# Designs tried in a protein design run: designed miniproteins, single chains, continued (4). Part 93

Each design is a single chain, and the fold is of that chain. pLDDT is the mean over its residues in the fold that is shown.

## One batch from the design tools (miniprotein)

Design m15224
Fold by ESMFold2-Fast:
Order: C-alpha cells, then sequence, then structure tokens
Structure m15224 (fold): chain A 89 residues (1-89)
C-alpha cells in the first residue's frame, strides 16, 4: 500500500514535470506531499490507500493521453480506473 502510493506519487510528479506543468522543485515537493498523505491513509486504511494510489495512477495516465491529444483513450483510462477502484473496495 505505502510503496504503491509512493510510486504513484512519483509517476504523477514526473509526468507533470515532463509536460511542463511544474518545475523540478515543484514536482519534488508535490511528490513528497502526495507520498506523505498516502502513507498516512495507508496507516489508517490500507484498502483506501490502494484505491487512492490506483486513482492517482489512473489520472496520471489519462493526463498523458490528453497531452498526446487522445481524448478517447483518456476517457477509457478514467472509466477503467473507476471500475477497478470500485472492485477493490
Amino acid sequence: AAAEGAEAAREAARTALELGEMSEEEARRAEEEATAYLREVAAEDPTRARILALQLRTLTEATRALAAGDEERAREILERGRAEAARIA
């Protein structure tokens, strides 16, 4: 749970940096804050932490698809992520 959260946060921050939405310092801070939050959630509710990490990963993938101009792919990613999150709960 905590490791999945840290990975999702890192991927999200890296994506924002690669797309020019954040500076390196902003991306690093965002990763640290997201990782800390997901770690806190994992300590109280590991299942919820897994769902949040999945949602963050899903949003990151959808953002990459939108940046590439593929709105249909982004929609499919978001719908699939929502279905998977519901199944884990």
Scores: mean pLDDT 81

Design m15225
Fold by ESMFold2-Fast:
Structure m15225 (fold): chain A 102 residues (1-102)
Amino acid sequence: ADAIRELDEAARKAGEAAERYQRGEMTPLEVAIAFAELGIAAHRAGQGDLASVLFDTALEVAKQAGASPEAIKALEEGRRHARAGDYDAAVEAFQKAIELLK
């Protein structure tokens, strides 16, 4: 699939995750993972500003969910890199955060 199709799939999954969370079927950490994955897909589709907003959302959800200090550090590192325009480093940090949130 091309990057835009991957972004569309990730957006559908994130929307489904948010709805399932509202129904009590999904944990806040699973929602944080979905938004981090959507952010990575947005970056790969050339949507850097959208990726930054999605990474900010993933970090906020993870913090409110009481994620581990290691996961929060990885998310904050990813957010810092995204804000600096270092999206490759941001993706690596968010991939690490996703593994720590599982």
Scores: mean pLDDT 77

Design m15226
Fold by ESMFold2-Fast:
Structure m15226 (fold): chain A 81 residues (1-81)
Amino acid sequence: SAEELREEAERVTEEALEQFKDDPELQEKVREMRRVIFELIDQGRLEEARGYIEALRRAIEEKDGTLVDIIARRLVQDARR
């Protein structure tokens, strides 16, 4: 559901902010990702939102800040369409 997806997005982005707390630039990108994921959910684009949540979760598990940056840039571009 949209509500479950919002809760998951909030949780995953909170985990990312904690993991990358020493990287202010990356933290700003993670906060932007949260906003854009919520926009996708509000637009009914639930499958796209889920894909980005799963991608971010993988980046956190791999502790890969570069992958987080790549995901953030793609997410913002997709949301503009």
Scores: mean pLDDT 84

Design m15227
Fold by ESMFold2-Fast:
Structure m15227 (fold): chain A 67 residues (1-67)
Amino acid sequence: VLDTVPLDAAGVAAVASRYAQEQGLRLRDRAATAAAIMAELDTDGDGTVSASALAAWLREHLDRYAE
């Protein structure tokens, strides 16, 4: 389920893991994947990212972090 509410690192990890599972994949390292997403999308350092930005990132980069 996608929401428009901003996600913290734990929320990002959960959503990324679920999205990978929906694609028939599994994240190699959930913490490393969440950290990479936060580093790229959390440009202000406030600790949150939007669900839509996360979805776009996963669509582009999931294959680098999942198998």
Scores: mean pLDDT 75

Design m15228
Fold by ESMFold2-Fast:
Structure m15228 (fold): chain A 97 residues (1-97)
Amino acid sequence: SMEELLREGEERVEKYVEELTEEELDEIAKALGLEEKWSKLSLEERKEAVRETLLRLLEKRAELVKNKERLSVEETEEIVRKLFEEALEKQLEKKKE
């Protein structure tokens, strides 16, 4: 079922994020043009932002597959950037406390 695929995907995301190096994390931020916000976060906060982004992207992908919809590369890049920026802002807000 789609729910089983989502659960498996969530477990894979968690493992993937745990294994991410600082170099790989920096490369993600650079590719998305979010380096300034990223530089204000710790390694753990950066990993949490990537985890949240990937989980939200996984949910969005599952919804699209269920509805038989497809995204272009450009549409996918826009969604990834938006979700990642929102995740970064959430971590920055947490630091203001």
Scores: mean pLDDT 74

Design m15229
Fold by ESMFold2-Fast:
Structure m15229 (fold): chain A 100 residues (1-100)
Amino acid sequence: SMEELARLLAEAQEVFKELEEATKKGEIPEELYLQLETGVAMVLAGLMDPSTSAAELRRLVAQLRALVEKAKALAPDNPAVKRLEELARRLEAAVRARIA
């Protein structure tokens, strides 16, 4: 739903503010931060566009998952990274609901 997508967008904005602090502390490279922000934005944009194919949504989710795993490897105990993983799981669930 558009209401659910709006909530996911608001949560993404909050998560990335917290993740930016991890980046400033050197726990997450700036390049990875930008890739994660882009990856989340692309999944949300794909979900908002009814013409986005199931194959493209699966591709975007797979790319985001790989980036999240990279962030987890670098900062496994960081609360912002744990929130990012939860956000990614909710985005994956929204994609599964869309392509069912």
Scores: mean pLDDT 88

Design m15230
Fold by ESMFold2-Fast:
Structure m15230 (fold): chain A 119 residues (1-119)
Amino acid sequence: SVEEKLRAAREAFERGKEALKAKDYESARLYFSTAIALLDTLPPEEDPVLRIKSLLLLAIALIELGVDQSVVDSYLEEAEELLEKVELPEEVREKLLEAIRAIREGDLEKALKILESLE
C-alpha cells in the first residue's frame, strides 16, 4: 500500500540520516537509495519533500565517497525536475533550490543545515 511504502521510505530515510551523521557514507548511500526506490513506486505528490531531501542527502553521501560528479549531477537534476512537477510552498521550494546550489558549490554543511531546517 501507499502508506506502507511511505512508512518504509521514512524509516530508510531516518537510518540514512543516522549513517550520514556517523560518517558511514556507504550505509547512508544504501539507505537513501532504498528510500528513493520506494518513493519512485509512488505518485510524485506523495511526500515530495521527503523524495527531494532523499535525493539531495544521497548526493551529499556520494560526494563524500568521491563518486564521479556526473552521477551526483544526475541526482541533483532529478531533484530539480521533481521541483518543477510538484506544488510546494514558495519558502520550501526556495530552500530546496538553495540546498541544491550549496551542494553544487561543495558547501555540504550549508546544504545539511538548510535540509534540517525543513523538519
Scores: mean pLDDT 89

Design m15231
Fold by ESMFold2-Fast:
Structure m15231 (fold): chain A 65 residues (1-65)
Amino acid sequence: VDEADVYRGLGLIYLAIGKMAEEKGDFEGAAQSYRKAAELFRKSGDEVGAQEAEDNARKAYEKAK
């Protein structure tokens, strides 16, 4: 398996964890998970996915304030 595919898969898992945290009202946890997803998408070369995850992390962080 390509290492980039592994990072992208992990990014999708953290994105799902972030969405689940948001559904439960844990915006701080959601922001942390989305930030992890963005880092993983960036390592996989998925620049669009990384930008979307960063945007979600920022919005969740603002709701957690």
Scores: mean pLDDT 83

Design m15232
Fold by ESMFold2-Fast:
Structure m15232 (fold): chain A 100 residues (1-100)
Amino acid sequence: MTPEEMAAIFAAYRADRSEENRAALAEVVARLRAELDAQEAAALAALGEDQPELRAMVRQTAALLKRYLAAVEAGDEAAVAAIRAEYAAYAEAVNARLEA
């Protein structure tokens, strides 16, 4: 599935939450979830045992993104909005730390 095809599926779902659009979204979410699991495993393997704080950040970021995908799949707009706010706050905190 191309990035353009995924973007079209998300746009269709946002415009119309039909059963067909929900089924197409579920396929995209399943693929993104599998990619996220693979990326988390690769990142943790690359960090090894000497970076416990970074390992915790990788796991927390992956958990947040998995919660986001679950909320999107469920059509829970309140949960999606709450998770987006959590991610924005986390990104601001990381950026503030990097500026120091």
Scores: mean pLDDT 75

Design m15233
Fold by ESMFold2-Fast:
Structure m15233 (fold): chain A 107 residues (1-107)
Amino acid sequence: MVEEEYKKLTTPTEILLFVARILSEVSPEEARELMEKIDNAKNLSEALKVIAEFARKLGVENIAKFYEYLAEKVDEGDPEAEKLAKRIIDDVKRTLEGRLWLHERIA
C-alpha cells in the first residue's frame, strides 16, 4: 500500500544501476568508509542521508532524491517509511560487504 507508493518514486532499473555501480566502480576503501558512516549514524534518517550522498556521487541522482525524501518521511514518523528505510540500509550494507569480499578473494 504506502510502501508500494514509495517504490513508484524510483524504477527497478535505477536500483540495479546503483547496485551495479557499488559492485564495479566503488573502491574497497570507499566501501569501508561508507559502511563506517552508516554504522556511526545516530538514526535511520541520518543513515539514509549518508547513502543518498553516496548514490549522488555515483551519478544515480533519482535514487539519491528518493532516499532523501524517504529520510524526511522517517523524520515525520511514518512507520512504512521506517520499515522501508531499514530494508534499504540492510540491502546497501550487504552489497558493500559483497564488494569487500570480492576484493579480498579475487584481487
Scores: mean pLDDT 78

Design m15234
Fold by ESMFold2-Fast:
Structure m15234 (fold): chain A 127 residues (1-127)
Amino acid sequence: MKKLKLIVTATPEARGLGVEIGYASAKALEETAKKLGLDVEVILEFEDRPELVREAEELSRRTGGLAIVLEIESVDGEPLPSREDVEALARAIAEAAREVLAPYGEAEVEVEFGRYKATIRIVLRPR
C-alpha cells in the first residue's frame, strides 16, 4: 500500500471552499486509484505552506478570483505512481473541484506534474 498525501492550501477568504474541495478531491482520488488498480491510502491535510499561500495570493490578485492550491505528495519519499496514473488522479481532482464550485461561478484549473509531487491550482471567479 502506497501512502499519498493530499495537501490543501487556500487564502483565508477561500478556506470554506478549500475544505469542501479537499474532501471531494480525497474521495475522487481514492475512487480513481481503485479503478486504476492502485493500492493507495489517501491522507488529507489542510496546511498553509508559505510558498503555496504566496502563490494562492498572487493568483487571487492577478485574476480577481478566489484561489486554492492542492498538492499530491508521496509520504515515504517514494516517487509518485506513473505519470499516466498521476494525470488520471489529477483529472479526477479537477473534475471534483469543478462540481463543488459550479454553483459559485467559473472554475479555472491548472495542473503541474513532478516526479514526487503534483500541484493543482484552482481559481474561482464568482458571479
Scores: mean pLDDT 79

Design m15235
Fold by ESMFold2-Fast:
Structure m15235 (fold): chain A 81 residues (1-81)
Amino acid sequence: GTTYPVTRTFVTEEGKEIVVTGEYDEGTGILTGDAVFDGQPGTAVVDDKKNTLTVTVAATGETVTLDAEKMGRLGARKVAS
């Protein structure tokens, strides 16, 4: 598939920001790259087809999987109203 650089920002239900910067593959719907969440550097995988965001903290190697459809994306809006 075609890949290109993307930056996406997510806001958790608790109001914490997650910034993901990396390469997006439009054929698979997967964005992989670096992440900063709540000031912590790490890596992330965003799967648009599954609506999941998986973040790995660099310092601990701990992984957190979040439901991306339940998070507010900066620039994401409901169509109509």
Scores: mean pLDDT 73

Design m15236
Fold by ESMFold2-Fast:
Structure m15236 (fold): chain A 95 residues (1-95)
Amino acid sequence: ELVEELKKLVEEAKTASEEEFIPLANRIDAVATEILEKYKDNKEIRKLVTDIIALTGVLIIHHAVTGSIPQANRDRILAEIEKLVEELKKKVEEL
């Protein structure tokens, strides 16, 4: 359910306007942090969630420093986050 919410937020972020993107990125970070706390004792899940948080942080920091995120950088990082979320879903389903 948290993982499904995370997947939905990533899909929304892929098509979001510039003004909608940062609020969505912050929500991705918040949901990922909730998943990290729920599965804190699972090393593999913790690693995947930490990587999602780190990549989302790159997008947030880039916007904070430069005022924008180049579309190519946004697309590349979101694709990597999407891949990690699919791996996370599989690991959670194995529990």
Scores: mean pLDDT 83

Design m15237
Fold by ESMFold2-Fast:
Structure m15237 (fold): chain A 118 residues (1-118)
Amino acid sequence: MENLKKAREALAKMESPDPRERYAGAVDLSRLASSGPEAARAIVEAGGAELLLRLLTDPDPRVREAAGLALLNLALSDPELAREAGLYEAAVATATALTSDSDPNVRAFARSGLATLA
């Protein structure tokens, strides 16, 4: 119950027109994703995976980086759920795309993420 509430609160921030709030929400969701499989399932149930995928094309590079990290943590916290939901393939495809990102910090993050998923 508490995980679903935290996921919904993070998603509300990620839908903000303010990139600082979107960044904060993605960071909150990333931390929640890293807390274990129950939290990962709550994020998926709240629609967090779909919103994270959208934020990977966000105009703010910090938001793209934070969304990428959250997807990586989500895929690693429950690998079976990630495979069932297609999140593992989405995380790999996204990390691969971000290696060509315009921002050098996003590119560095994406290379590190791919190394973790290998």
Scores: mean pLDDT 78

Design m15238
Fold by ESMFold2-Fast:
Structure m15238 (fold): chain A 67 residues (1-67)
Amino acid sequence: SLKDKVKEFLKERYEKLLQETDNPADKEAIKRMYEKALELIDEGKIEQALKLFDTFEEVLKENPVLK
């Protein structure tokens, strides 16, 4: 299904972000964001889930999510 394909896609992005992130606080934030994205997908809010992931990736790339 579309939901299953999107979940697989997000799982790959999530695992890559965790591998590229050394800061424990940022790893915790990534995990929390990923859980929220999965909730949105289950609610049928696929576009919101993808946007949440994209926005979070951009924030992490520009600045560590530190406090």
Scores: mean pLDDT 77

Design m15239
Fold by ESMFold2-Fast:
Structure m15239 (fold): chain A 64 residues (1-64)
Amino acid sequence: MLEELDKLEEEALRNKDFKRLMEVGVLKLALAVLEVTSKKSPDEEEDARLLKLIEENLKKLKEE
């Protein structure tokens, strides 16, 4: 997932697509927050829900 976001970020930078850059940045931030919160206060159900939302948004970016 993070590797796919890194590729989308590089492509957006190369194409000067600032809208896509912002969307990728938000998803990378969400992943970073999930990693920190899952270590500090693990909630398996909420962590899985957040991961699924990130995956769905990544899929939308790839299909646009």
Scores: mean pLDDT 76

Design m15240
Fold by ESMFold2-Fast:
Parts: sequence; C-alpha cells; structure tokens
Structure m15240 (fold): chain A 111 residues (1-111)
Amino acid sequence: SLRERLAEWIGELAARLGEDPEAMRQAALAADTEAAVGALLAYVERLGLPEEELKRLVESLDPGAAARLALIHRLRLEGRVTPADVAAATLEALQMSREEQEKIRNEFLEE
C-alpha cells in the first residue's frame, strides 16, 4: 500500500539522521496518508536528498504523493519553502486529477 511504502521510506531516512527507524516506521503506519507524506517531506528537507535519490523516491510513490513531493522540490529550487508555500503545493497536488498528478511525476522523473 502507499502507507507501507511511505513508512519504509520514512524508516530509511530516519535511520540516516540517527533516529529510531522502526519507531518512525510504526508512527507512519499509524498516521493518516497526509501526515505520513508530511513526515516524509520533512525528512527529505532535513537530509537535503540529492535529485537522483528524490527521483527514486518519487518513482516508488503513488502519483498523488509523487506530485506533491515534486512540486515542493521545485519550490525549494526557487527558494520558496515557507509553510504557506508547502501548504499551497499540497492543496494543488490534492486538487489535481490522476492524469495531472502522473504528468507532474513523469516530468520530474524525465529531468
């Protein structure tokens, strides 16, 4: 499931920061999808993941979560990573059709 995939990534990234990977994985599994995606994005930001690792992560996610991550990454490249910018990107991704989400995901993976 998407939640299991998010939890696996959260655990892996938490371990890289010296946090308990199993505790963070279990917290992600107990959370709703929105909270799990938010936690994943926070780990991505804290670690400063290189674009190649971000592409692997985006490729492994569903189109909705992938589109959200790709939009937030583009905002970061533009120097726009305020909580308001992240919230706006989240709402934009959630309002997209599945086809629009897949387009954003594929465009990110093709760069």
Scores: mean pLDDT 76

Design m15241
Fold by ESMFold2-Fast:
Structure m15241 (fold): chain A 91 residues (1-91)
Amino acid sequence: MKLSIFRREPSGRETELSSEMSSAEGFLLQFMAALEELRPEESLVARIVSDTSRSDAEQILEDIRRAAEGLGYAVRTSLKGNEGVAEVRAR
């Protein structure tokens, strides 16, 4: 499974912060840590590519959504085949 974190600026420019073959649990912690570092008007984008299952990507998206919304962030998610994307706006 490939898990990637990008910072997206208001201009639409994306900067890769992390890209690794990793576990879901470690990835969620890393994503939440990166979220704390966002500047106003920036977004944090998670990209998840599952090697075996669409449901694995879907579960990671749901975990991100619940964690970020629990902290008061707005979250958008999409799932295309075995690729998931979550976008979280800075507060």
Scores: mean pLDDT 76

Design m15242
Fold by ESMFold2-Fast:
Structure m15242 (fold): chain A 74 residues (1-74)
Amino acid sequence: MSPEVQAALREFLLLMEQLSEEDREALVAELNRRSKELKAEIERNNWSDEEAQRRLLELLREMNARAREVIARR
C-alpha cells in the first residue's frame, strides 16, 4: 500500500472519531458500497495495480471530503 493511501486511510479513521454514531455508520456504508463498485470496475476493465491504487486514493479523498462536510454542518 502506498504512503499516500496509508495517509488517506489514517485521516479517514481520525475523521470517523469526530462523527456521531449515525453519521459514521452512513459514511462507512458508503465507503463499503463504493469500494465494492471500484473492485467490480477493476475486474471489468483489467486495470493495472497502479491505476487501481490511483482510483482507490481518489475514493478515499472524496470520502474524507464528505466526512469534513458532515463535521462542518454541526
Scores: mean pLDDT 82

Design m15243
Fold by ESMFold2-Fast:
Structure m15243 (fold): chain A 100 residues (1-100)
Amino acid sequence: MEEELEELEEEVEENRDNPAKQIEIALRAISLAQQALDEGDFELALRALEVALKALKGVLSPEEMEKLEKIYEKMKNAKTKEEMRKYFQEFGDLFYESLR
């Protein structure tokens, strides 16, 4: 997972001018975050979502980005596994709605 995260971070920088590729990277990062949450690695899950946010910054509107960043901050401040999983679900739902 760490190695996959590093590869995704590099791909974000290499594909700054390719919105379709940035969406692909964000989907892969969100998938990696789900795997990390399932394994109990909440720090890795947050880092993966940070990569997703970085990828989406060139694709989504400022208003959509602000909403995703707000959910991410709630995840960072979550006190329980249930809260973190809830906010992760909200993040995913908003992301998929933004791709319409």
Scores: mean pLDDT 82

Design m15244
Fold by ESMFold2-Fast:
Structure m15244 (fold): chain A 65 residues (1-65)
Amino acid sequence: ALPLKAAILDLRSAIAHGNPKLVIEMLKEVYGKYGSNPDVRKLLEHVAENHRSKEVQETALDLLK
């Protein structure tokens, strides 16, 4: 099982260094497992507002509906 801390670390790495497709896949996976977690939600809110890729921003917004 992927622990929450490892999932957040992997997601942060993908947000900083990953291509848009990887970031989108990681956002969906982490939100699907931990979407009620406040640190995960706060990270997705930040991504939705600030990420360099429009596709990644749109995915984060869609997940937070």
Scores: mean pLDDT 83

Design m15245
Fold by ESMFold2-Fast:
Structure m15245 (fold): chain A 96 residues (1-96)
Amino acid sequence: DELLEEARKIRETHEKPLTKEDKEAQKKLLKQIRKTLEEARKLAKRLQDEKLLKEVDELEKEVEEMEKNGSLPGELTALALRAIGLLEDARLLERQ
């Protein structure tokens, strides 16, 4: 859960003005969210789950918008948790 640890670090600093270090942490978190979504996409394709694949597409679009327009730390943490949840849902479906 490296992504969860990075999301936790961002959350802990969100009450302070953003530093250069905070912005670098946000970029790292976005990169890890993309990796998590890529894994979820591979599982969704293997499961042939159209609904799950659509949810991955929607989250990937949100990541792209945050990369273009910037994001608040809380928004980025929420996106990371949604990506983790989607991957865990995909893994649960694969196990059943």
Scores: mean pLDDT 76

Design m15246
Fold by ESMFold2-Fast:
Structure m15246 (fold): chain A 65 residues (1-65)
Amino acid sequence: LEELRRQGEAIAEAYLARKREEVEKQAAGLSPEERQRLFDRELGRAEEEVQRALEELRALIAELE
């Protein structure tokens, strides 16, 4: 169970790292202000989805115990 939690966290971290790199590439031609808005929008949504998925995973693990 602890291993499943760790795997979920590792996958989430890898996903967010890749998303950050992808957003950086998209922001290459943007002004600093536009870059910041893009990062806030894209990473904010990704972080919310990851947080929700991890909470659901933890609830499922708790139900198995």
Scores: mean pLDDT 79

Design m15247
Fold by ESMFold2-Fast:
Structure m15247 (fold): chain A 95 residues (1-95)
Amino acid sequence: GLEEVLEAAEETAKRVLELLKDPERAIEAAEEGGRRVLELAKKESPKDAAQALGYAAGLFVDVAEKAKDEKVKEALTEQATRFQEAANEFAALAK
């Protein structure tokens, strides 16, 4: 359900935030968690998928702003962009 996607996004963001001082682990956690969030979201209605992925994009932008390592910041920003692009695509399908 929608709640599970939102919880997965929040848990992923929290995990990445805890790993920010270990760039390699932070990037791995963001990629793994990001794939899980997208996989869960695509099983929902287009409207719910768009909402959840837009929310996930915002969470990843917030974590990227807290990152000091440039590679971590870039990876998180790229993942946020992927979530936002997917959210926009699902939002279009919901109309």
Scores: mean pLDDT 88

Design m15248
Fold by ESMFold2-Fast:
Structure m15248 (fold): chain A 98 residues (1-98)
Amino acid sequence: SAAEIREKLEQAVKLLIQGMLMTTDEELIERAERLLEEALRLAVERGVIDELEAEIMLGMVRIARGVGRVANPPNTEEGIQKLEEAIKLLEEVIRALR
């Protein structure tokens, strides 16, 4: 259902914020990416977004995660900015599901 996809996306965003900005917890980030992949796949199947839009959103999260991994300290300004851009796109999908 649209409500299930929305709930998964909202949970993924929460876990991304916790894992990348608050705790730098790889387990939370991995859980967030898995949940995001599932939610975006369901959104594509429902026709809410297309496959390219899903790939862009997931790619932006992965870029943000990758920048955080190679940075010392982790989660540099560039990584934070990429995560903020990804969250904005995900929030637009969440709004479209209402």
Scores: mean pLDDT 75

Design m15249
Fold by ESMFold2-Fast:
Structure m15249 (fold): chain A 68 residues (1-68)
Amino acid sequence: AVEVDPEVVVAPDGEDAEFTVTVTNTGDKPQTVRVPVILGKGTYLTTEPTVTLAAGETKELVVRVARA
């Protein structure tokens, strides 16, 4: 199993924001995880970070949400 612990930043409409997302592999096998960024409106979403986590590993990813 994979657990995602987001540190959420609320972005104002039309502004840039950065989120630090902590991803933990709580399973006993390596996992490859894609972290999609989904927004309810507008033209956002530039990055879908992909990370490979060993069993029990935790990694921190910086996800940037930008007005496109």
Scores: mean pLDDT 62

Design m15250
Fold by ESMFold2-Fast:
Structure m15250 (fold): chain A 75 residues (1-75)
Amino acid sequence: SIEEIEKEIRKLQQQIGALLEQVKQTGDESTRQELLALLKELEKKILELMDLKNASEEAKEEVLKQIEKAKKYVE
């Protein structure tokens, strides 16, 4: 259902936020590499899921912007 998709996206966004907070606090190189790998995987999964489910344009843009912002911050 759409609710399940939105719930999963929310959880992924929260996970990304938590990891970004850790990178800010520690500045650890290994943590940064792990975060980048996770962001890459999450982006692939989110895009595939949204495409398969024909998610709303607004929801898709919101998620993509957040992922792009996270990647840009970590890079």
Scores: mean pLDDT 71

Design m15251
Fold by ESMFold2-Fast:
Structure m15251 (fold): chain A 140 residues (1-140)
Amino acid sequence: MAKKVLVVGDSSSGKSLLAAQLAGLARERGLNIEVEVVDTSTESKEKVLEAVDAADVVLLVLSTSEEGAKSLPTFREILEAHPDKPAIIVINKVDEKDQSGKEKILEFGKEFNIPVIEVDTATGKGIEELLERILELLNA
């Protein structure tokens, strides 16, 4: 059966391109993984939590900017509602010049004891490592 990976982030997180790259790589490797996207800027809290509940692994996607770090309260609500759900924080380098949120993001990952993985969707860097980490969580 297909495993469901949910990509969660705001409209500026680069989550759609990340989801497309992960889905493409999974297909290329013959993996039975479905990648779905939920936008926290446009969807209700109820719809976000419903999507999280249905997923096998949740990717919490944000940029390193201060605006990206504003997603952390929403991610806290998700993790507190589903404490046993496997999750990964994905830092997407779509805005490398603004690093002002990075320390808050790293501290958040440490607080919830969830992995933090850096990717660059413009270059494809880190996407294979992210997929391997997803597979580890799906098989645990």
Scores: mean pLDDT 82

Design m15252
Fold by ESMFold2-Fast:
Structure m15252 (fold): chain A 102 residues (1-102)
Amino acid sequence: MPKYVVNVTVVLKDSSKEAIERATETAREIEEEVLKIPGVLAVSISEPYIATEGKNKGKTVMHITVFAESLEAAEEAAELIRKALEEKLKDILEEVKIYIFE
């Protein structure tokens, strides 16, 4: 049973179809790599959507959720996700927010 949840919010400054496709493919690659981490139980990735309200209105938003058995696994997953997003989506990435919950 998961003890820790990693919630990642990805905000893109580009809402083009090409940017959304790049984000979706990057998320699939992240899922594959994160699932290899010992103590990671599951990964859930939302479909990208355009925010309709708030400070991110009009921007593309995507959520990644990781379920982990330990804080160490949760922290390793969070770092892997951050690095992969910053490396692969650098030109279109506006913000990455990562929260770890027990």
Scores: mean pLDDT 83

Design m15253
Fold by ESMFold2-Fast:
Structure m15253 (fold): chain A 71 residues (1-71)
Amino acid sequence: IDLLNEAAIAVVRGGVEAGQVTKGVGAALRAIGGAIDGRPGLGARDVLETARELGSEEGIRAAQAALDAYG
């Protein structure tokens, strides 16, 4: 959960940097929802895809760490 939270924060920052705040926040909310549903690996994968679309190197690293822990 801590690694998934770091990924969520990083993708929000990536969204701000890319001028796509709504996209970053949306990915973070989906990741949190996935964790609540007992699917943190699916949440990490969604964040990774969104971070790649945003070009967020920090988001990609954080999401990959979460995916390695939960997927």
Scores: mean pLDDT 77

Design m15254
Fold by ESMFold2-Fast:
Structure m15254 (fold): chain A 68 residues (1-68)
Amino acid sequence: SAMEEIEKLLEEIRKIIEDESLSPLEKVQRSFELFSKINELMKKLSPEEKEKARKEASEAFDEVKKAL
């Protein structure tokens, strides 16, 4: 489902943040490519799923900001 794909992308973003081999620029570039995919998938979600996905994406975005 689209929600399962979003959960997978959010986990991948967290792994990117934790990857000490990546520069801050690489973390930004890779994370925002995944956020772009999440935004596309969110258009296919029900209102309830969108609320959950928005909350989790917001949390991941805050983690990216702190890693910069």
Scores: mean pLDDT 81

Design m15255
Fold by ESMFold2-Fast:
Structure m15255 (fold): chain A 70 residues (1-70)
Amino acid sequence: MMPDEVVKKIHDLLAQQTAKGQKAIADLKAKMAGASEEEIQAAIRQKVQEQVEEMGKAVKEALEAYRKES
């Protein structure tokens, strides 16, 4: 019931996603160094969307568990 459990889980997921995303974005930019900014931005948006969707699902499930036990 304590929010700390959910906050820790969310922070851990955010930290993992941030680190993974930073490496993925840097790698994409290196591979696409010769590409236009438009193409690089499109690739970044796709990666960010995937990460956000996974994060949203995890957060929703954690909140639903709390709601059920309220």
Scores: mean pLDDT 73

